# Designs tried in a protein design run: designed miniproteins, single chains, continued (5). Part 104

Each design is a single chain, and the fold is of that chain. pLDDT is the mean over its residues in the fold that is shown.

## One batch from the design tools (miniprotein)

Design m19617
Fold by ESMFold2-Fast:
Structure m19617 (fold): chain A 85 residues (1-85)
Amino acid sequence: MVNLYQIETESEEEARQVAEIIEEQNAETGKLISVHVNGRTVYVALQMSPAEGEEVMAKVVARFKERTGTAPKAVRRVESQDLAS
């Protein structure tokens, strides 16, 4: 199962930091399909269950807080057109 997540940040610099953290997490899981930065928003595709994806996103948010002292503006799951339930 593929889950798409959208992470909104305050700046393009913060968005790049989120993408970097996600790539670091992929070194441990091997489940990352893609990460794409568009301005202040990061799009992440993960080949895992929704529950596993929520755990990964929680860890990404925690690491981002450790680096920046703040949380991303928003983190949400987005349904793919090809995989919509």
Scores: mean pLDDT 76

Design m19618
Fold by ESMFold2-Fast:
Structure m19618 (fold): chain A 70 residues (1-70)
Amino acid sequence: ATLEDLLEEFRELEKNKEEFLELIDKVETEDPDERARRAARHSRELLEKYLKDKEATEKEIREKIALAEA
C-alpha cells in the first residue's frame, strides 16, 4: 500500500466520523427522550476523547520516525 492509499482510508474514516457526529447532534437536539439525549452527549464526549488520543498517538509516532531518521 502507498501513502496515498492510507490517506484515502483516512478520508473514509473522516466521512464516517462526520456522519456519526451529525447523527449524535440530531439525537441530542431533536430526540424527545432525555435518556437518548444524555446517551448522545456521552457518545460525543467519548468520540472526542478518542479522536484527541488518536491525534496524540499519531504525533508521537511521527516524532519517533523523525528521531530515527536523524
Scores: mean pLDDT 67

Design m19619
Fold by ESMFold2-Fast:
Structure m19619 (fold): chain A 60 residues (1-60)
Amino acid sequence: MREEIEKLAREAAEKLSSDNPKDISEGVGLTLLVIGLGIDNGESEEASEIFLRELKRIKA
């Protein structure tokens, strides 16, 4: 579960950092999936932290 959330969060962050509308749209969908999985498994805080960390890495 955690590894799946980390992978999806990284993929979502990468797509959201694109200026391609298709990639951004896919990134939004993946972000919602990550949040949903985090909530369902009681890991919403961890999922959010991983996602923000990956966004920061890609933007740097």
Scores: mean pLDDT 73

Design m19620
Fold by ESMFold2-Fast:
Structure m19620 (fold): chain A 104 residues (1-104)
Amino acid sequence: ASEAYNEGLKNMKKGVEAYKKKDYEKAIEYFKKAIENFTKAAEAGYEDAKIYLGVAYYNLGLAYEKLGKKEEAIKAYEEAAKLFEEYAPNLAKEAREKVEELKK
C-alpha cells in the first residue's frame, strides 16, 4: 500500500509539472498513472489514498478541459465529486460546478 501511495504522489507531481508547462497530454498520462496507484493503495486499506484519488480525477478533468475534451473532462469531474462527497464537500461542490459549466 505505501509503495503504491508513494508512486501515486510522484505521478501526481509529474502531472502537475506537465500541466504547468501546458503539456496537457503528458499531464493526462501522469494523472491516469496516479489514479491507478491511488486505487491500488485504497484497495489495500489506505483510506487517505481516497482523498488523493479525488484530487487526481479533478486534475485529470482540468487537463482534459484544456484540450477541449469536454466529455472526458465531465466524466473525470463527476468521479472527483463522488470521491469528495463524504470528506471534502467544498471540493465536491467545485467539481459539480465544473460539470454544470461544461454541460452548458
Scores: mean pLDDT 87

Design m19621
Fold by ESMFold2-Fast:
Structure m19621 (fold): chain A 80 residues (1-80)
Amino acid sequence: LVKGLKERLVELLRKGGNLESARAFSLLTDEVFEFSLRAMKDEEWEKYFAKLKFTDPKAQEEFEQLLREFRSKGDLSYLV
């Protein structure tokens, strides 16, 4: 479930020119990424993503849309 999300987020960060965050995400194991999803509250998620910087506005828009869609469909609710 979260493997595809992580891979897509890393791809969008690379396309958006945020190579530092892309590298950081790619170094996480799927298990650590899943643990982080369960540990973070919605407020912490919003703060974290607000700190991410993109040089390409289109990549930022796709990144935000992907996360909003995933969260709005309740795909992460099974982790609580």
Scores: mean pLDDT 64

Design m19622
Fold by ESMFold2-Fast:
Structure m19622 (fold): chain A 104 residues (1-104)
Amino acid sequence: SHMDREKYRKAAEYLEKAREDPSRAEEYLEEAAKLLDEVDKGLGEAARRVREAWRLDEAMAQRGAAALADATRTLAEGGRGVDATGHVMAALGSWEEARVLARR
């Protein structure tokens, strides 16, 4: 719907703001997650995982935010980004797994 596209657009703007001002990333990612939860719970969960990752590895989290912003913008434009959540979550999972292995 038009309202869903508007929420995707606003969420994408918050994801970009997190990348532009990393000092406020937690705040912007929380707002993005709230908007995304209303239209796509998977994307909302991805935004929360990016927020958690930001505290541990900003560079990896920024890559996740970029991928999520691209997927969210595609959905705002009426496209389909159904696999984007899976790709973002898989990338974050692989990073978390590598980080755990590095501690051994």
Scores: mean pLDDT 73

Design m19623
Fold by ESMFold2-Fast:
Structure m19623 (fold): chain A 56 residues (1-56)
Amino acid sequence: GLLEALERASEEIARIEAEGGTVLSVELSQEDGVATARITYELDGEVRTVEVRAPA
């Protein structure tokens, strides 16, 4: 569900910050029984995106 997607997103955010990255945005969506968190961040002057998913 959304809480599980948020938990997974929190783990990725912690990893990004530990590497010296800066989180720019977190977008949550729920479609077709899947919750998705899309994390956009900057690391070493590059803007990157990672998605984490969980069943709804």
Scores: mean pLDDT 83

Design m19624
Fold by ESMFold2-Fast:
Order: sequence, then C-alpha cells, then structure tokens
Structure m19624 (fold): chain A 84 residues (1-84)
Amino acid sequence: SKEEIISRLREEAQRLLAETDDPEVKAAIRTALGVAIDYIEKSKDLEKAEKFAEDILRVMREAVENKLSFEEFVQRLKEVLDKY
C-alpha cells in the first residue's frame, strides 16, 4: 500500500537523520522525503511508487555517505525525478 511505502521512507529517513550532524545534509534528507511522499500520494502505480521510493532512499544515503552539499543533492534529486 502507499501507506506502507511512506512509513518505510519515514523510518529510513529518520535513521539517516540520526547519522549526520550536517545541517545541509539534514535539509537534503527532509527535502527528499517531502518530494517522495508527494509523488507516492499522487501515483496511480504502486510498483512505480516503490521503485521511486528506492531511488530516493539511494539519493538520501549518498547525501549522508558523501556529505553532499544541498546544491549537489538537488541536482541528484532532479536526475531521479526526470526518470518518472
């Protein structure tokens, strides 16, 4: 269900937020979460919603692991959005 996908996204985002003290990375994770929830709620295809959630979680993880700037993060997020 959409609720299960959103719940998983929120749980993983919360874990990632706990792994960083960088305010730019935290802003990136929160922005990605909001964008992902909006897309999933508007989606008519659960399989596409699940794949989109996985791609967004990958971008969030890269932001934490590589300490992406907010600008670098926005570019990565845009690349994911262009696929959907």
Scores: mean pLDDT 81

Design m19625
Fold by ESMFold2-Fast:
Structure m19625 (fold): chain A 87 residues (1-87)
Amino acid sequence: LSPAQRNAFLAFLQLVLEDAELNASEETVERLKELVDAARANPPQTLAEAEAVLDRVLEVLREGGMDEELLARVESARATLLAQLRA
């Protein structure tokens, strides 16, 4: 991944965390903060690493019972980001 692609990925994670802070349980937010902090400390170098982090984020949101409409928005944004990173 280029520096611009890594920045776009980290910006996406920050937006997901902000949405979760407004709409998810405190436990779910804490789990997401750990994932976001780990990604910031060691940004993904490859598309496969970025996809793995995004899959884990969606798993945490689903386990946390996040609203279906908000989860669908995150899934759509993930698809858009992955398409951008593949280009």
Scores: mean pLDDT 78

Design m19626
Fold by ESMFold2-Fast:
Structure m19626 (fold): chain A 80 residues (1-80)
Amino acid sequence: SDLASLPEETLEKRRELAREIVEKIEESLRENFIELVRFLVKRGASKQVILEMIEWYDLPREVQLEAARIAGLPLPPAPA
């Protein structure tokens, strides 16, 4: 295995760094998405386009709700 050929210290450091990077990317994606939605609303983008973007990104429900609120989109009831 490619990873098995690396020194043990290097493997451990890479694993820790990878975990931290993933966590930071997820956090940044949430913040950047909300800012993007605000920008699109100010530019007069279609509400339909914004709704499709929310669905496309499969973000956590709380982020989707905040984005919909900012865009003035109707919030559909949770599926039964």
Scores: mean pLDDT 69

Design m19627
Fold by ESMFold2-Fast:
Structure m19627 (fold): chain A 59 residues (1-59)
Amino acid sequence: MEELKKKLSEVVSESTAEKIVEAVKNKDWKKVNEILSKLSDDQRRKIYKILKENGIELP
């Protein structure tokens, strides 16, 4: 999870990356989607790619 936070921090702020990691740990997909919906298309695509590469599939 620390590596995931580091990779996410390359796209979004560290505080936002930490919130995403926490929501993922809790399997709170509604929270993950809420955070992603506030981001740009480019940021969203990069985050989806990072999550997928780390074995996390969003519904």
Scores: mean pLDDT 79

Design m19628
Fold by ESMFold2-Fast:
Structure m19628 (fold): chain A 63 residues (1-63)
Amino acid sequence: MKVKITATKDTTAVGPENVHFKKGESVVVDEKDLTVLEDGWVLFKYKGHTYRISASDVEIEKI
């Protein structure tokens, strides 16, 4: 199943190369590649790399 991660404000996903999101920009990942951490971070795999983004900066929806 696919999941859409949408930035609710300008934010950055930190990984081997940082990905900058403007408010309203989104990325689609497989649900199995998404992990919501108890420390307020979301991990996701995108194009072979693992990224970390603040859970407070994004909305996560199933598509």
Scores: mean pLDDT 81

Design m19629
Fold by ESMFold2-Fast:
Structure m19629 (fold): chain A 95 residues (1-95)
Amino acid sequence: MSAEQQARVAEILREAGEKIKKILIEEGGAKEEAAEEVEELVARAGELRAAGDSLGFGEHLERAFELIKKYATPEAAEKALEVLSEAVEEAGRVS
């Protein structure tokens, strides 16, 4: 990846993490601390993908998936996971 592609991949996942946090708190009934942990995992996944660490990317996404399902209502979790899936697809188009 070029430096511009790396920056774009990281930005896509960072923005997705921010949106997911908002959904989890406002719609999912998640505690702020739990929603922040999910945001950090999604943002870190983007950084790892930008650096070429496919394993670290997958592991961080898997953990974010588990926490979204654990801490949010089923309806809010589904919405958050859709945001995450769309962001992963968009990041895949950049790389």
Scores: mean pLDDT 85

Design m19630
Fold by ESMFold2-Fast:
Structure m19630 (fold): chain A 92 residues (1-92)
Amino acid sequence: ANLSDVSVEEAVKEAEELLKQAEYYGFVKKDFVKMASLTSSAGIILSSSGEVNEEIRKIRVQILELSAKTSKLMGNDDLAQQFKQRAQQVKK
């Protein structure tokens, strides 16, 4: 069954706003814990949407790629590589 486009658009919008905040805290403020928290929150918001479409896939890729960068910045290279591989799988 198709969900409301408005509900999907709102979930995408909230996730994108959280990702922008995560990038700001991580790359400008060097607050990697806040970066990880905001990226996780974006993932939770998208997971609340039952719809699977190209826009949701695009944001999921952004979440995974930002999670990889956050993990690398926190010194967890193995976790960063896992997130990067998952992002590449979602892109296909």
Scores: mean pLDDT 77

Design m19631
Fold by ESMFold2-Fast:
Structure m19631 (fold): chain A 90 residues (1-90)
Amino acid sequence: ASVTLEGVKRYLDRLKEAILKSKNPQSQIDIIKSFERVAISIIEAQPELADGVVAYAKEALDEVIKKSTDPEVQKAIREAKDRLEAARAA
């Protein structure tokens, strides 16, 4: 079954909230990796949604990085953004 962009945004927003509520940097990194994996899977399955998914995912990750002081969390976010862009270009 095809997903909608609105459905994807709701799911990614739930993961974003989980990252923001986590007190543990390793847990934050694990959720960021799940966020990345979900977004890439959707881009690969439904390329017509790729631009919308990448745009929203980058916005959500930018909100997380702005509120994070942990260098490893910030690194995980930057790497996730790069991989999302690469998945859209493929």
Scores: mean pLDDT 85

Design m19632
Fold by ESMFold2-Fast:
Structure m19632 (fold): chain A 76 residues (1-76)
Amino acid sequence: EVKRLEEEIRESERQKKEAEKELEEAKKKGDAIKYTGAALRLIGSKTNIGLLKVQLAKKKGDEEAAKKAEEELKKL
């Protein structure tokens, strides 16, 4: 299960990078609709990464890492 969570985190990180790229491009073009869509996808990707990191930390028994991931998730 640890490997599966790590792979899911890696995939979500790719989606986050794509959303960041779209956000920058929309910002440069002044495209409010694309900007909003990219921002929502970015938030979604960050939330998913945070949730997966909490699960990974709990599976490893790392309570400090779990707390840190939960705190970062709240900042989104």
Scores: mean pLDDT 80

Design m19633
Fold by ESMFold2-Fast:
Structure m19633 (fold): chain A 65 residues (1-65)
Amino acid sequence: GLEEAAKRLAEELGLSEEEARGALEAVLSQDPVQTENAIREAAEASGLSREEARRILEEAAKVAK
């Protein structure tokens, strides 16, 4: 569920569980603008590329569903 996905995402990206939950909810909204902003913010916070952050966020979103 959402809590499990947020926890995994926090560990993978080095975010707080609250930050990870926010990013995950943005991706689950399916709004392109919110999704792109979440990916950019996750990449900046983690030091990963946008491609890597997108992959991790999309995988976490599958667990949240």
Scores: mean pLDDT 80

Design m19634
Fold by ESMFold2-Fast:
Structure m19634 (fold): chain A 87 residues (1-87)
Amino acid sequence: MKKVLEERLKKLEEALEALKEGTEEGVLKALTYASEAGITEASAAALQIAVALALGDREEAERILKEFAETLPKIIEEKKKELKEKL
C-alpha cells in the first residue's frame, strides 16, 4: 500500500513540474501523470482532448488544455493532501 501511495505522490510532483513549463505540451504531460496518480478528471480530460483532435476540433482541444492549465494545479494539490493523510 505505502509504495503505491509514494509512487502516486511522485507522479503528482512530476505533473506539477510539467505544468511549470507553461506550454500545451506541459499540460498534456501533467494530465498523463495526474491520470496515472488516480485523478479521474485528468483521465477524462485526456480522452476528451483525444476525441476532439480525432474529429479535427482543435479549438475544443485547446479550450480543454487551457482550462486544465488553470484548474489542474489545485486538483493536484488536493490529491497530494488526500494521499499524504493516508500515509
Scores: mean pLDDT 81

Design m19635
Fold by ESMFold2-Fast:
Structure m19635 (fold): chain A 91 residues (1-91)
Amino acid sequence: MAAEAAALAERLVAAARAGDGEGARAALRELTAMAIAAIRALDIPEEKKEAAIAALEAGTARAEAALAAGDGEGALRALQEAGRAAGEALA
């Protein structure tokens, strides 16, 4: 899981830096789906899961918009902020 997530994150960064918007979006979708599946598998209150998933979905939408605009760095920032918000919701 963690190694797979790291590999997807590396693919996302490489694709974004290379200007491969389609490759970056594909890696982003896989990484987001894996994160959501991991959150759903946790034995915690549903309200925390829903808040974390909502944060990831919002961050992914911002990252996709940034990638569509050619802003790879903005996409990575949106994902970092989404990860922080999701982690906070799960705490």
Scores: mean pLDDT 79

Design m19636
Fold by ESMFold2-Fast:
Structure m19636 (fold): chain A 75 residues (1-75)
Amino acid sequence: MAEIEKERKEIEEEAEKIKEIAKKETEKALKEAKSEEERELIKEIEESFLAMIESIKKLSLENLEKKEKEKLELL
């Protein structure tokens, strides 16, 4: 049992993996940046990307919660 808990862990683990990849690529890009303006742009892109990943994770978890509720209520 706890199918929902397993799916939640998979969503959280995948989101964390993607965030780590994003942070790693961002650090690499920052090291290659030629100007402070370029560094600020890279940081803004990272912030936006991380916000999107967090949003997708949140929506996925909310969708999972809704599926669990629907299965339990069986109206």
Scores: mean pLDDT 78

Design m19637
Fold by ESMFold2-Fast:
Structure m19637 (fold): chain A 69 residues (1-69)
Amino acid sequence: MPSAEEALARLEEYLRRAEAGELTDEDAKEVGQLVLELMAAGQLTPEVREVAERVLSAAGYPLPTGPAP
């Protein structure tokens, strides 16, 4: 399973592609699967979650709303 550090590096690469308008449907699917895999492994850190949200936002995908009390 990927570590949180490895996931951050991959998500940063996807973020660059999203900002360049080059994020593909496959890339978006990989981001989603990576987040789910990390969550299942208990390795989803706040940093990983934040970067994943930035990638999806930059690509025009819907973001999860912030937690409400």
Scores: mean pLDDT 70

Design m19638
Fold by ESMFold2-Fast:
Structure m19638 (fold): chain A 88 residues (1-88)
Amino acid sequence: MSVAEQALKAAEDLVKILKEMGAPEELIEAAERLVELARKAVEQKNEEVAEFILKAIGEIMQALTDHKYEEALEIAKKAVEEAEKMLA
């Protein structure tokens, strides 16, 4: 599995976890945007963006484990912004 495919899988899994937890809609929307960006990384074969997204998902998951939903949301929003810039 490529790093880009791993990032897409991780982003899709994050969305499922957030929905199961009843996370705030804004956090779910940010995670869904990460899925779209990870899909673009797969299409473009952009492993650098994929590695960035995968790392960001790890940081979001850590914040969720610590019950820091506001921190998880901030990490997700910043990751979306940066990944969009990297793909531009």
Scores: mean pLDDT 85

Design m19639
Fold by ESMFold2-Fast:
Structure m19639 (fold): chain A 98 residues (1-98)
Amino acid sequence: SMELQRLLVEGLIAVAEKAVKENESQEAIEALLNIVGVAIDGIENKLSVEETLELVRRELEKVRHLLSEETLKLLEELLELGEREDLEGLRRLIEEIE
């Protein structure tokens, strides 16, 4: 679903923007921006939502140690909602983050 892919990217951007606002480390912010880039690249290359989520999870595992517990929790919730294709849940989480 194009709407699901759009909401996933919007959610990842919202998490990154919140990290900037909350003054997380430069390394954490760069890691989050890289994760956003991976999701956008997946969409541009016409990957499925499932394939894009797998790539995002793979990148998250490499940088998990750089992120705050709150940021990790938000990312895990966002990815789980994406995997369940829960569009309403994704919209609610994005509103909560913003």
Scores: mean pLDDT 87

Design m19640
Fold by ESMFold2-Fast:
Order: sequence, then C-alpha cells, then structure tokens
Structure m19640 (fold): chain A 79 residues (1-79)
Amino acid sequence: MQQVRNQMADNFINSSNSTDNQNLQNQLRNIANQLRNGADIDTMNDQFSYYMSTYDNSDYDRVRRGNDAVRNDIIRSVS
C-alpha cells in the first residue's frame, strides 16, 4: 500500500538527516524516492541491505541498527 511506502520513505529520509556521510545520505534518499514512486517493498529492503553491506564504517553500522524498525515493518507487511 502506498501509505506504508510513504511511512517507510519518511523513516529513510530521517535516517539520511542523521548522518554526515554524503554517499549514505544519497543512498537512503534514493530508496525513499523509489518507495514514494510505488517501488516494491521487498526490492527496496534488498537494496537497503546491499547498501549497508557495501561499506564497513561506523556511520553505516549506526544507520543499519537505527533502521531495524523500518525493516521489521517491511517484513510484517509481506507476512
């Protein structure tokens, strides 16, 4: 449902605002924009996981942990 996608997108935007890492900000904003445009939730969860696996640094680890709620919402939505 688009309402669920919009809520997830808002959470990704909030996460992008919590970091000074420009690459991470752009990656999170790209996911948020795709969700707002009706992208598949499972596909966006996979893309988020891919982005989180790309870099081994504290900013990515912090954002990954902070987005557990969004990921759980995605899992619940497809269950």
Scores: mean pLDDT 70

Design m19641
Fold by ESMFold2-Fast:
Structure m19641 (fold): chain A 84 residues (1-84)
Amino acid sequence: MEELKKAREEFEKKAREWGEKAQHYSKISPELAEAYQKAARAYLGAINAYGGGDVETAQKLRDEAEQYEKKANELDEKVRSELA
């Protein structure tokens, strides 16, 4: 399915971006780094589910990743306010 290939590529990019952000914040805020790492891992889980053809599980993991992204962004705002 071509749509599954596109979704996997997009999730791979997101996992890479959030993983990079987790690495950046690892020395600044371990809590924020962990939140971004959880988001990245959830996207990797979604990729794995799409690889197995389990679209429902992949969508559920994508929703979880988006929730972790939201938590990470809230922590990011708090960290920035503490540094300012």
Scores: mean pLDDT 79

Design m19642
Fold by ESMFold2-Fast:
Structure m19642 (fold): chain A 63 residues (1-63)
Amino acid sequence: MEDAREALKRFVEKNILDPEKRERYLKRIDEAAKNGDFDALGRVAREILEDYKRNRKKIIEKS
C-alpha cells in the first residue's frame, strides 16, 4: 500500500487543482496509510476519481 499511497498523493497534486480539496485528500490519504486502513484508502481514491471526472467534465464544457 505504500506505492498506492505515493501514487494517490502524486495524482492529487497533479490533477486536483483546488488547494483546499487537495489538502483534504492528502490528509485523508496520510491518515489511511498511517492507520493501515486499506478500505479507507480505497474509499478516498474512489472519491478522488469521481471528483476528477466531475471537474474534467466542467473544464471540457466551459473551456
Scores: mean pLDDT 74

Design m19643
Fold by ESMFold2-Fast:
Structure m19643 (fold): chain A 70 residues (1-70)
Amino acid sequence: SLATEVPALAAALGDADEAVRVAAARRLGQLSKDPEGARLTAPVLLAAVGTDPFPETRAVAAEALEPLLR
């Protein structure tokens, strides 16, 4: 369920492993394809772009927001 998956992915954005962080950001982007998914994932991705401590994670989160911006 999105209610459990989205918070877990948000936590994974802070993982020690770069591959895990990148995969989490991309998965959040995939979930954003549906309006209900976008409602839950967009705030997480937007926050990550502005506040995530890892530059590579911020870049992937910005890419994941592309489908939400047309």
Scores: mean pLDDT 77

Design m19644
Fold by ESMFold2-Fast:
Structure m19644 (fold): chain A 97 residues (1-97)
Amino acid sequence: LEIEIEEVKEEYDEETGEYKVHVKLKVKAKNAEEIAEAAEIINAAISEELEKAGVSADVEKKVTIDEEKGEVTIELTFSGSVTKEQAEKAAKRAVEE
């Protein structure tokens, strides 16, 4: 599996006063089974790193499959008490697994 961090973006919602951190990951996989395995590994690794940091955050996951390119985009949205630095660290740890 080849996993790449494509984007890490911090957004402030002025209406709600909440910070959101968006992490975009690109996965190159040969088949749907490898895609499912990559998503499970990434989700587990990120959850573990956030728990170790004592971060209370909601994580929303969106998976987009580009069949023509053989690429999968996994978008993670962190909301709550997470910082951009904490989200980046968790994402990097997930990619290293």
Scores: mean pLDDT 69

Design m19645
Fold by ESMFold2-Fast:
Structure m19645 (fold): chain A 90 residues (1-90)
Amino acid sequence: SAEEARKLLEEAVEHLERAKASTDPQERIDHLRRAGELLSKAAEHLTPEDIPLLEKARDLANEVAQDEDFDVRVEATLLAMHVSLLLKSL
């Protein structure tokens, strides 16, 4: 449902904020992966009302993609691309 998708998206954004706040590369990767899983689960039930929160998710993922750690950059870049594709589908 749209309501369940919204809650999953809100949880994904929280994980992205935690990834940005974390100083440990493994914790950053864990949060990025959890955000990706939540977004994938929400994907088919997202609505245009979710666009502002998806834009926030994209921007957070792009910020994390500036990380010094290569694996963190890859994970964050892939997530930002995934969010961009979701935005394009709405």
Scores: mean pLDDT 90

Design m19646
Fold by ESMFold2-Fast:
Structure m19646 (fold): chain A 56 residues (1-56)
Amino acid sequence: SHMDKKIDELIEKSRELDQYLLDNPSLPREKRRELILEAASLSVEAMHLIIEKRVS
């Protein structure tokens, strides 16, 4: 479904950011924190869509 595709895309983007952080350990602390928050934001959006799908 369209919702499943959107959830998968958000999860994949979050995973890609996590991998980028692992591959780039020399990033400045503040930049690392920004990317961690971005990945977390994508995961939270995916969680909200999963909940919407479950209760709808």
Scores: mean pLDDT 86

Design m19647
Fold by ESMFold2-Fast:
Structure m19647 (fold): chain A 65 residues (1-65)
Amino acid sequence: GPLEEEAREYERLQREIARATGVSVDVAGAILAGLRFGGLSDREISELTGASRGQVTRAREVIRA
Protein backbone atom coordinates (compact mmCIF):
# COMPACT_ATOMS: atom_id res chain seq x y z
CA GLY A 1 0.00 0.00 0.00
CA PRO A 2 1.02 3.70 -0.04
CA LEU A 3 2.63 3.54 3.43
CA GLU A 4 4.84 0.58 2.44
CA GLU A 5 5.86 2.41 -0.79
CA GLU A 6 6.70 5.60 1.18
CA ALA A 7 8.70 3.56 3.74
CA ARG A 8 10.65 1.82 0.93
CA GLU A 9 11.41 5.15 -0.80
CA TYR A 10 12.52 6.66 2.55
CA GLU A 11 14.82 3.66 3.20
CA ARG A 12 16.24 3.96 -0.35
CA LEU A 13 17.01 7.70 0.07
CA GLN A 14 18.44 7.09 3.56
CA ARG A 15 20.86 4.45 2.18
CA GLU A 16 21.81 6.66 -0.81
CA ILE A 17 22.57 9.60 1.53
CA ALA A 18 24.70 7.33 3.77
CA ARG A 19 26.58 6.04 0.70
CA ALA A 20 27.10 9.53 -0.81
CA THR A 21 28.17 11.28 2.45
CA GLY A 22 29.79 8.51 4.53
CA VAL A 23 27.48 9.11 7.54
CA SER A 24 25.77 6.18 9.28
CA VAL A 25 22.31 5.08 8.09
CA ASP A 26 20.80 6.47 11.34
CA VAL A 27 22.42 9.91 10.81
CA ALA A 28 21.30 9.82 7.14
CA GLY A 29 17.72 9.23 8.36
CA ALA A 30 17.92 12.24 10.70
CA ILE A 31 19.28 14.44 7.87
CA LEU A 32 16.52 13.23 5.50
CA ALA A 33 13.82 13.97 8.11
CA GLY A 34 15.26 17.49 8.69
CA LEU A 35 15.36 18.23 4.96
CA ARG A 36 11.87 16.84 4.14
CA PHE A 37 9.76 17.55 7.25
CA GLY A 38 11.62 19.91 9.62
CA GLY A 39 12.07 22.99 7.38
CA LEU A 40 15.51 23.24 9.01
CA SER A 41 18.52 25.03 7.53
CA ASP A 42 21.67 23.08 6.56
CA ARG A 43 23.38 24.63 9.62
CA GLU A 44 20.59 23.47 12.00
CA ILE A 45 20.62 19.93 10.53
CA SER A 46 24.45 19.87 10.86
CA GLU A 47 24.23 20.97 14.55
CA LEU A 48 21.46 18.44 15.40
CA THR A 49 22.96 15.40 13.60
CA GLY A 50 26.71 16.03 13.99
CA ALA A 51 27.15 15.78 10.18
CA SER A 52 29.31 18.40 8.44
CA ARG A 53 27.77 21.23 6.40
CA GLY A 54 29.21 19.56 3.25
CA GLN A 55 27.55 16.24 4.14
CA VAL A 56 24.16 17.99 4.58
CA THR A 57 24.60 19.80 1.22
CA ARG A 58 25.47 16.45 -0.45
CA ALA A 59 22.35 14.85 1.11
CA ARG A 60 20.22 17.68 -0.36
CA GLU A 61 21.74 16.96 -3.82
CA VAL A 62 20.81 13.24 -3.47
CA ILE A 63 17.17 14.16 -2.70
CA ARG A 64 17.05 16.47 -5.79
CA ALA A 65 18.43 13.81 -8.14
Scores: mean pLDDT 81

Design m19648
Fold by ESMFold2-Fast:
Structure m19648 (fold): chain A 91 residues (1-91)
Amino acid sequence: LEQLNQQIADLVRELSLLGGASPEEAESFGQMELTSLRILSTLPPQKASELLQQQSDRLAQRAETLSGERKQLYQQIADLYRQMSDQLAAS
């Protein structure tokens, strides 16, 4: 899960930069996402899996309203949330 957490944080930083954030702001947003994902680990695996699946679905729906690099990044983040959800559901 830590590899998926880090990949999600990296993509959130990239999205923030595309949105006009400074490198320092983008790093902060990535760290906030990592913190949120680690807090989810305190929940029962089934509940964490459900929340991650819901987040994946929301990000995928958002991607359909976007184009170009932003669409690609949202789809990649949605896929990583889905992978985390699947791993927790198997636990």
Scores: mean pLDDT 82

Design m19649
Fold by ESMFold2-Fast:
Structure m19649 (fold): chain A 97 residues (1-97)
Amino acid sequence: SVVASPELLEMLLELAKDPSKAKEIALELGFSEEVAEKVEKLDLPDQYVVVSVALQMGPKVAEEVVKNAENPEVSTEAVRSIVEGLSEEETLERLKK
């Protein structure tokens, strides 16, 4: 089951108010500086997906979504894994195939 946490809602609200905070939020979520810079360059909907995946599945899965931002199948599989209740490790194995 997917449950929106107060933390997720607060981060999404901060992005909606000031999209320039995307890099700062990504760093707080445990992304590397290089990946955080890529998150800042995404459009707002893609930033929302990345933040949601990071909080619900972990930063390693979200980094794979960022690295493959031009391939919507990767973000779709990450969201599907969240809905199915898969672990971070199981999700990473699916995304690398």
Scores: mean pLDDT 77

Design m19650
Fold by ESMFold2-Fast:
Structure m19650 (fold): chain A 63 residues (1-63)
Amino acid sequence: MQEKIDEIEKKYGVKLTEKERELFALLLEDPRASDEEIAQRLGMTPEEVAELRRKLIEKLGKK
């Protein structure tokens, strides 16, 4: 899991925040996880998870 995230950072030339890294790790474990499920696992709101997804997509999409 750690190695795959590091590979993505190198491949896209970006640095993920700790929260973005946690989100990505959960998506690698369960790609079908809803924002509500991730929010429960991370102790966040679904709205905060949705915002975190947008930031992650922005970092990867700006390549």
Scores: mean pLDDT 73

Design m19651
Fold by ESMFold2-Fast:
Structure m19651 (fold): chain A 121 residues (1-121)
Amino acid sequence: KNPFALYVPDDKEVQELIKEMIENGEPYAAASSMLAAMGALPSLKRAGVKMVFVPEGEENLIPKSSGIKLVPVPSVSIVLRIIRASEHGETVLIGDKKAVEELKKIAEKAEKLPYLFTEDV
């Protein structure tokens, strides 16, 4: 029932993880800087967040052993659009055209939608 916003890269492994997240109504996060994402890691892990959208070029600052997938987004403007759309009740899928079309259909059938995890600490 809650609207969500995601970036879908041309990456089959990431697309499969996004599909599972949509089908299961799992939390995700987005950060306009890697420092914010790193500070939130303990809260993200406790909330079950497996995916964080970050600006391209910052994805290598979090260790791969964290168990959290960092999705590089081409611009900070797109990351901010993801955050804003989720907070303002907009469902938005941006990125690979074919994957976006398939994921929209999956979201229409999903009983529980994915949601933006907000960290208050």
Scores: mean pLDDT 72

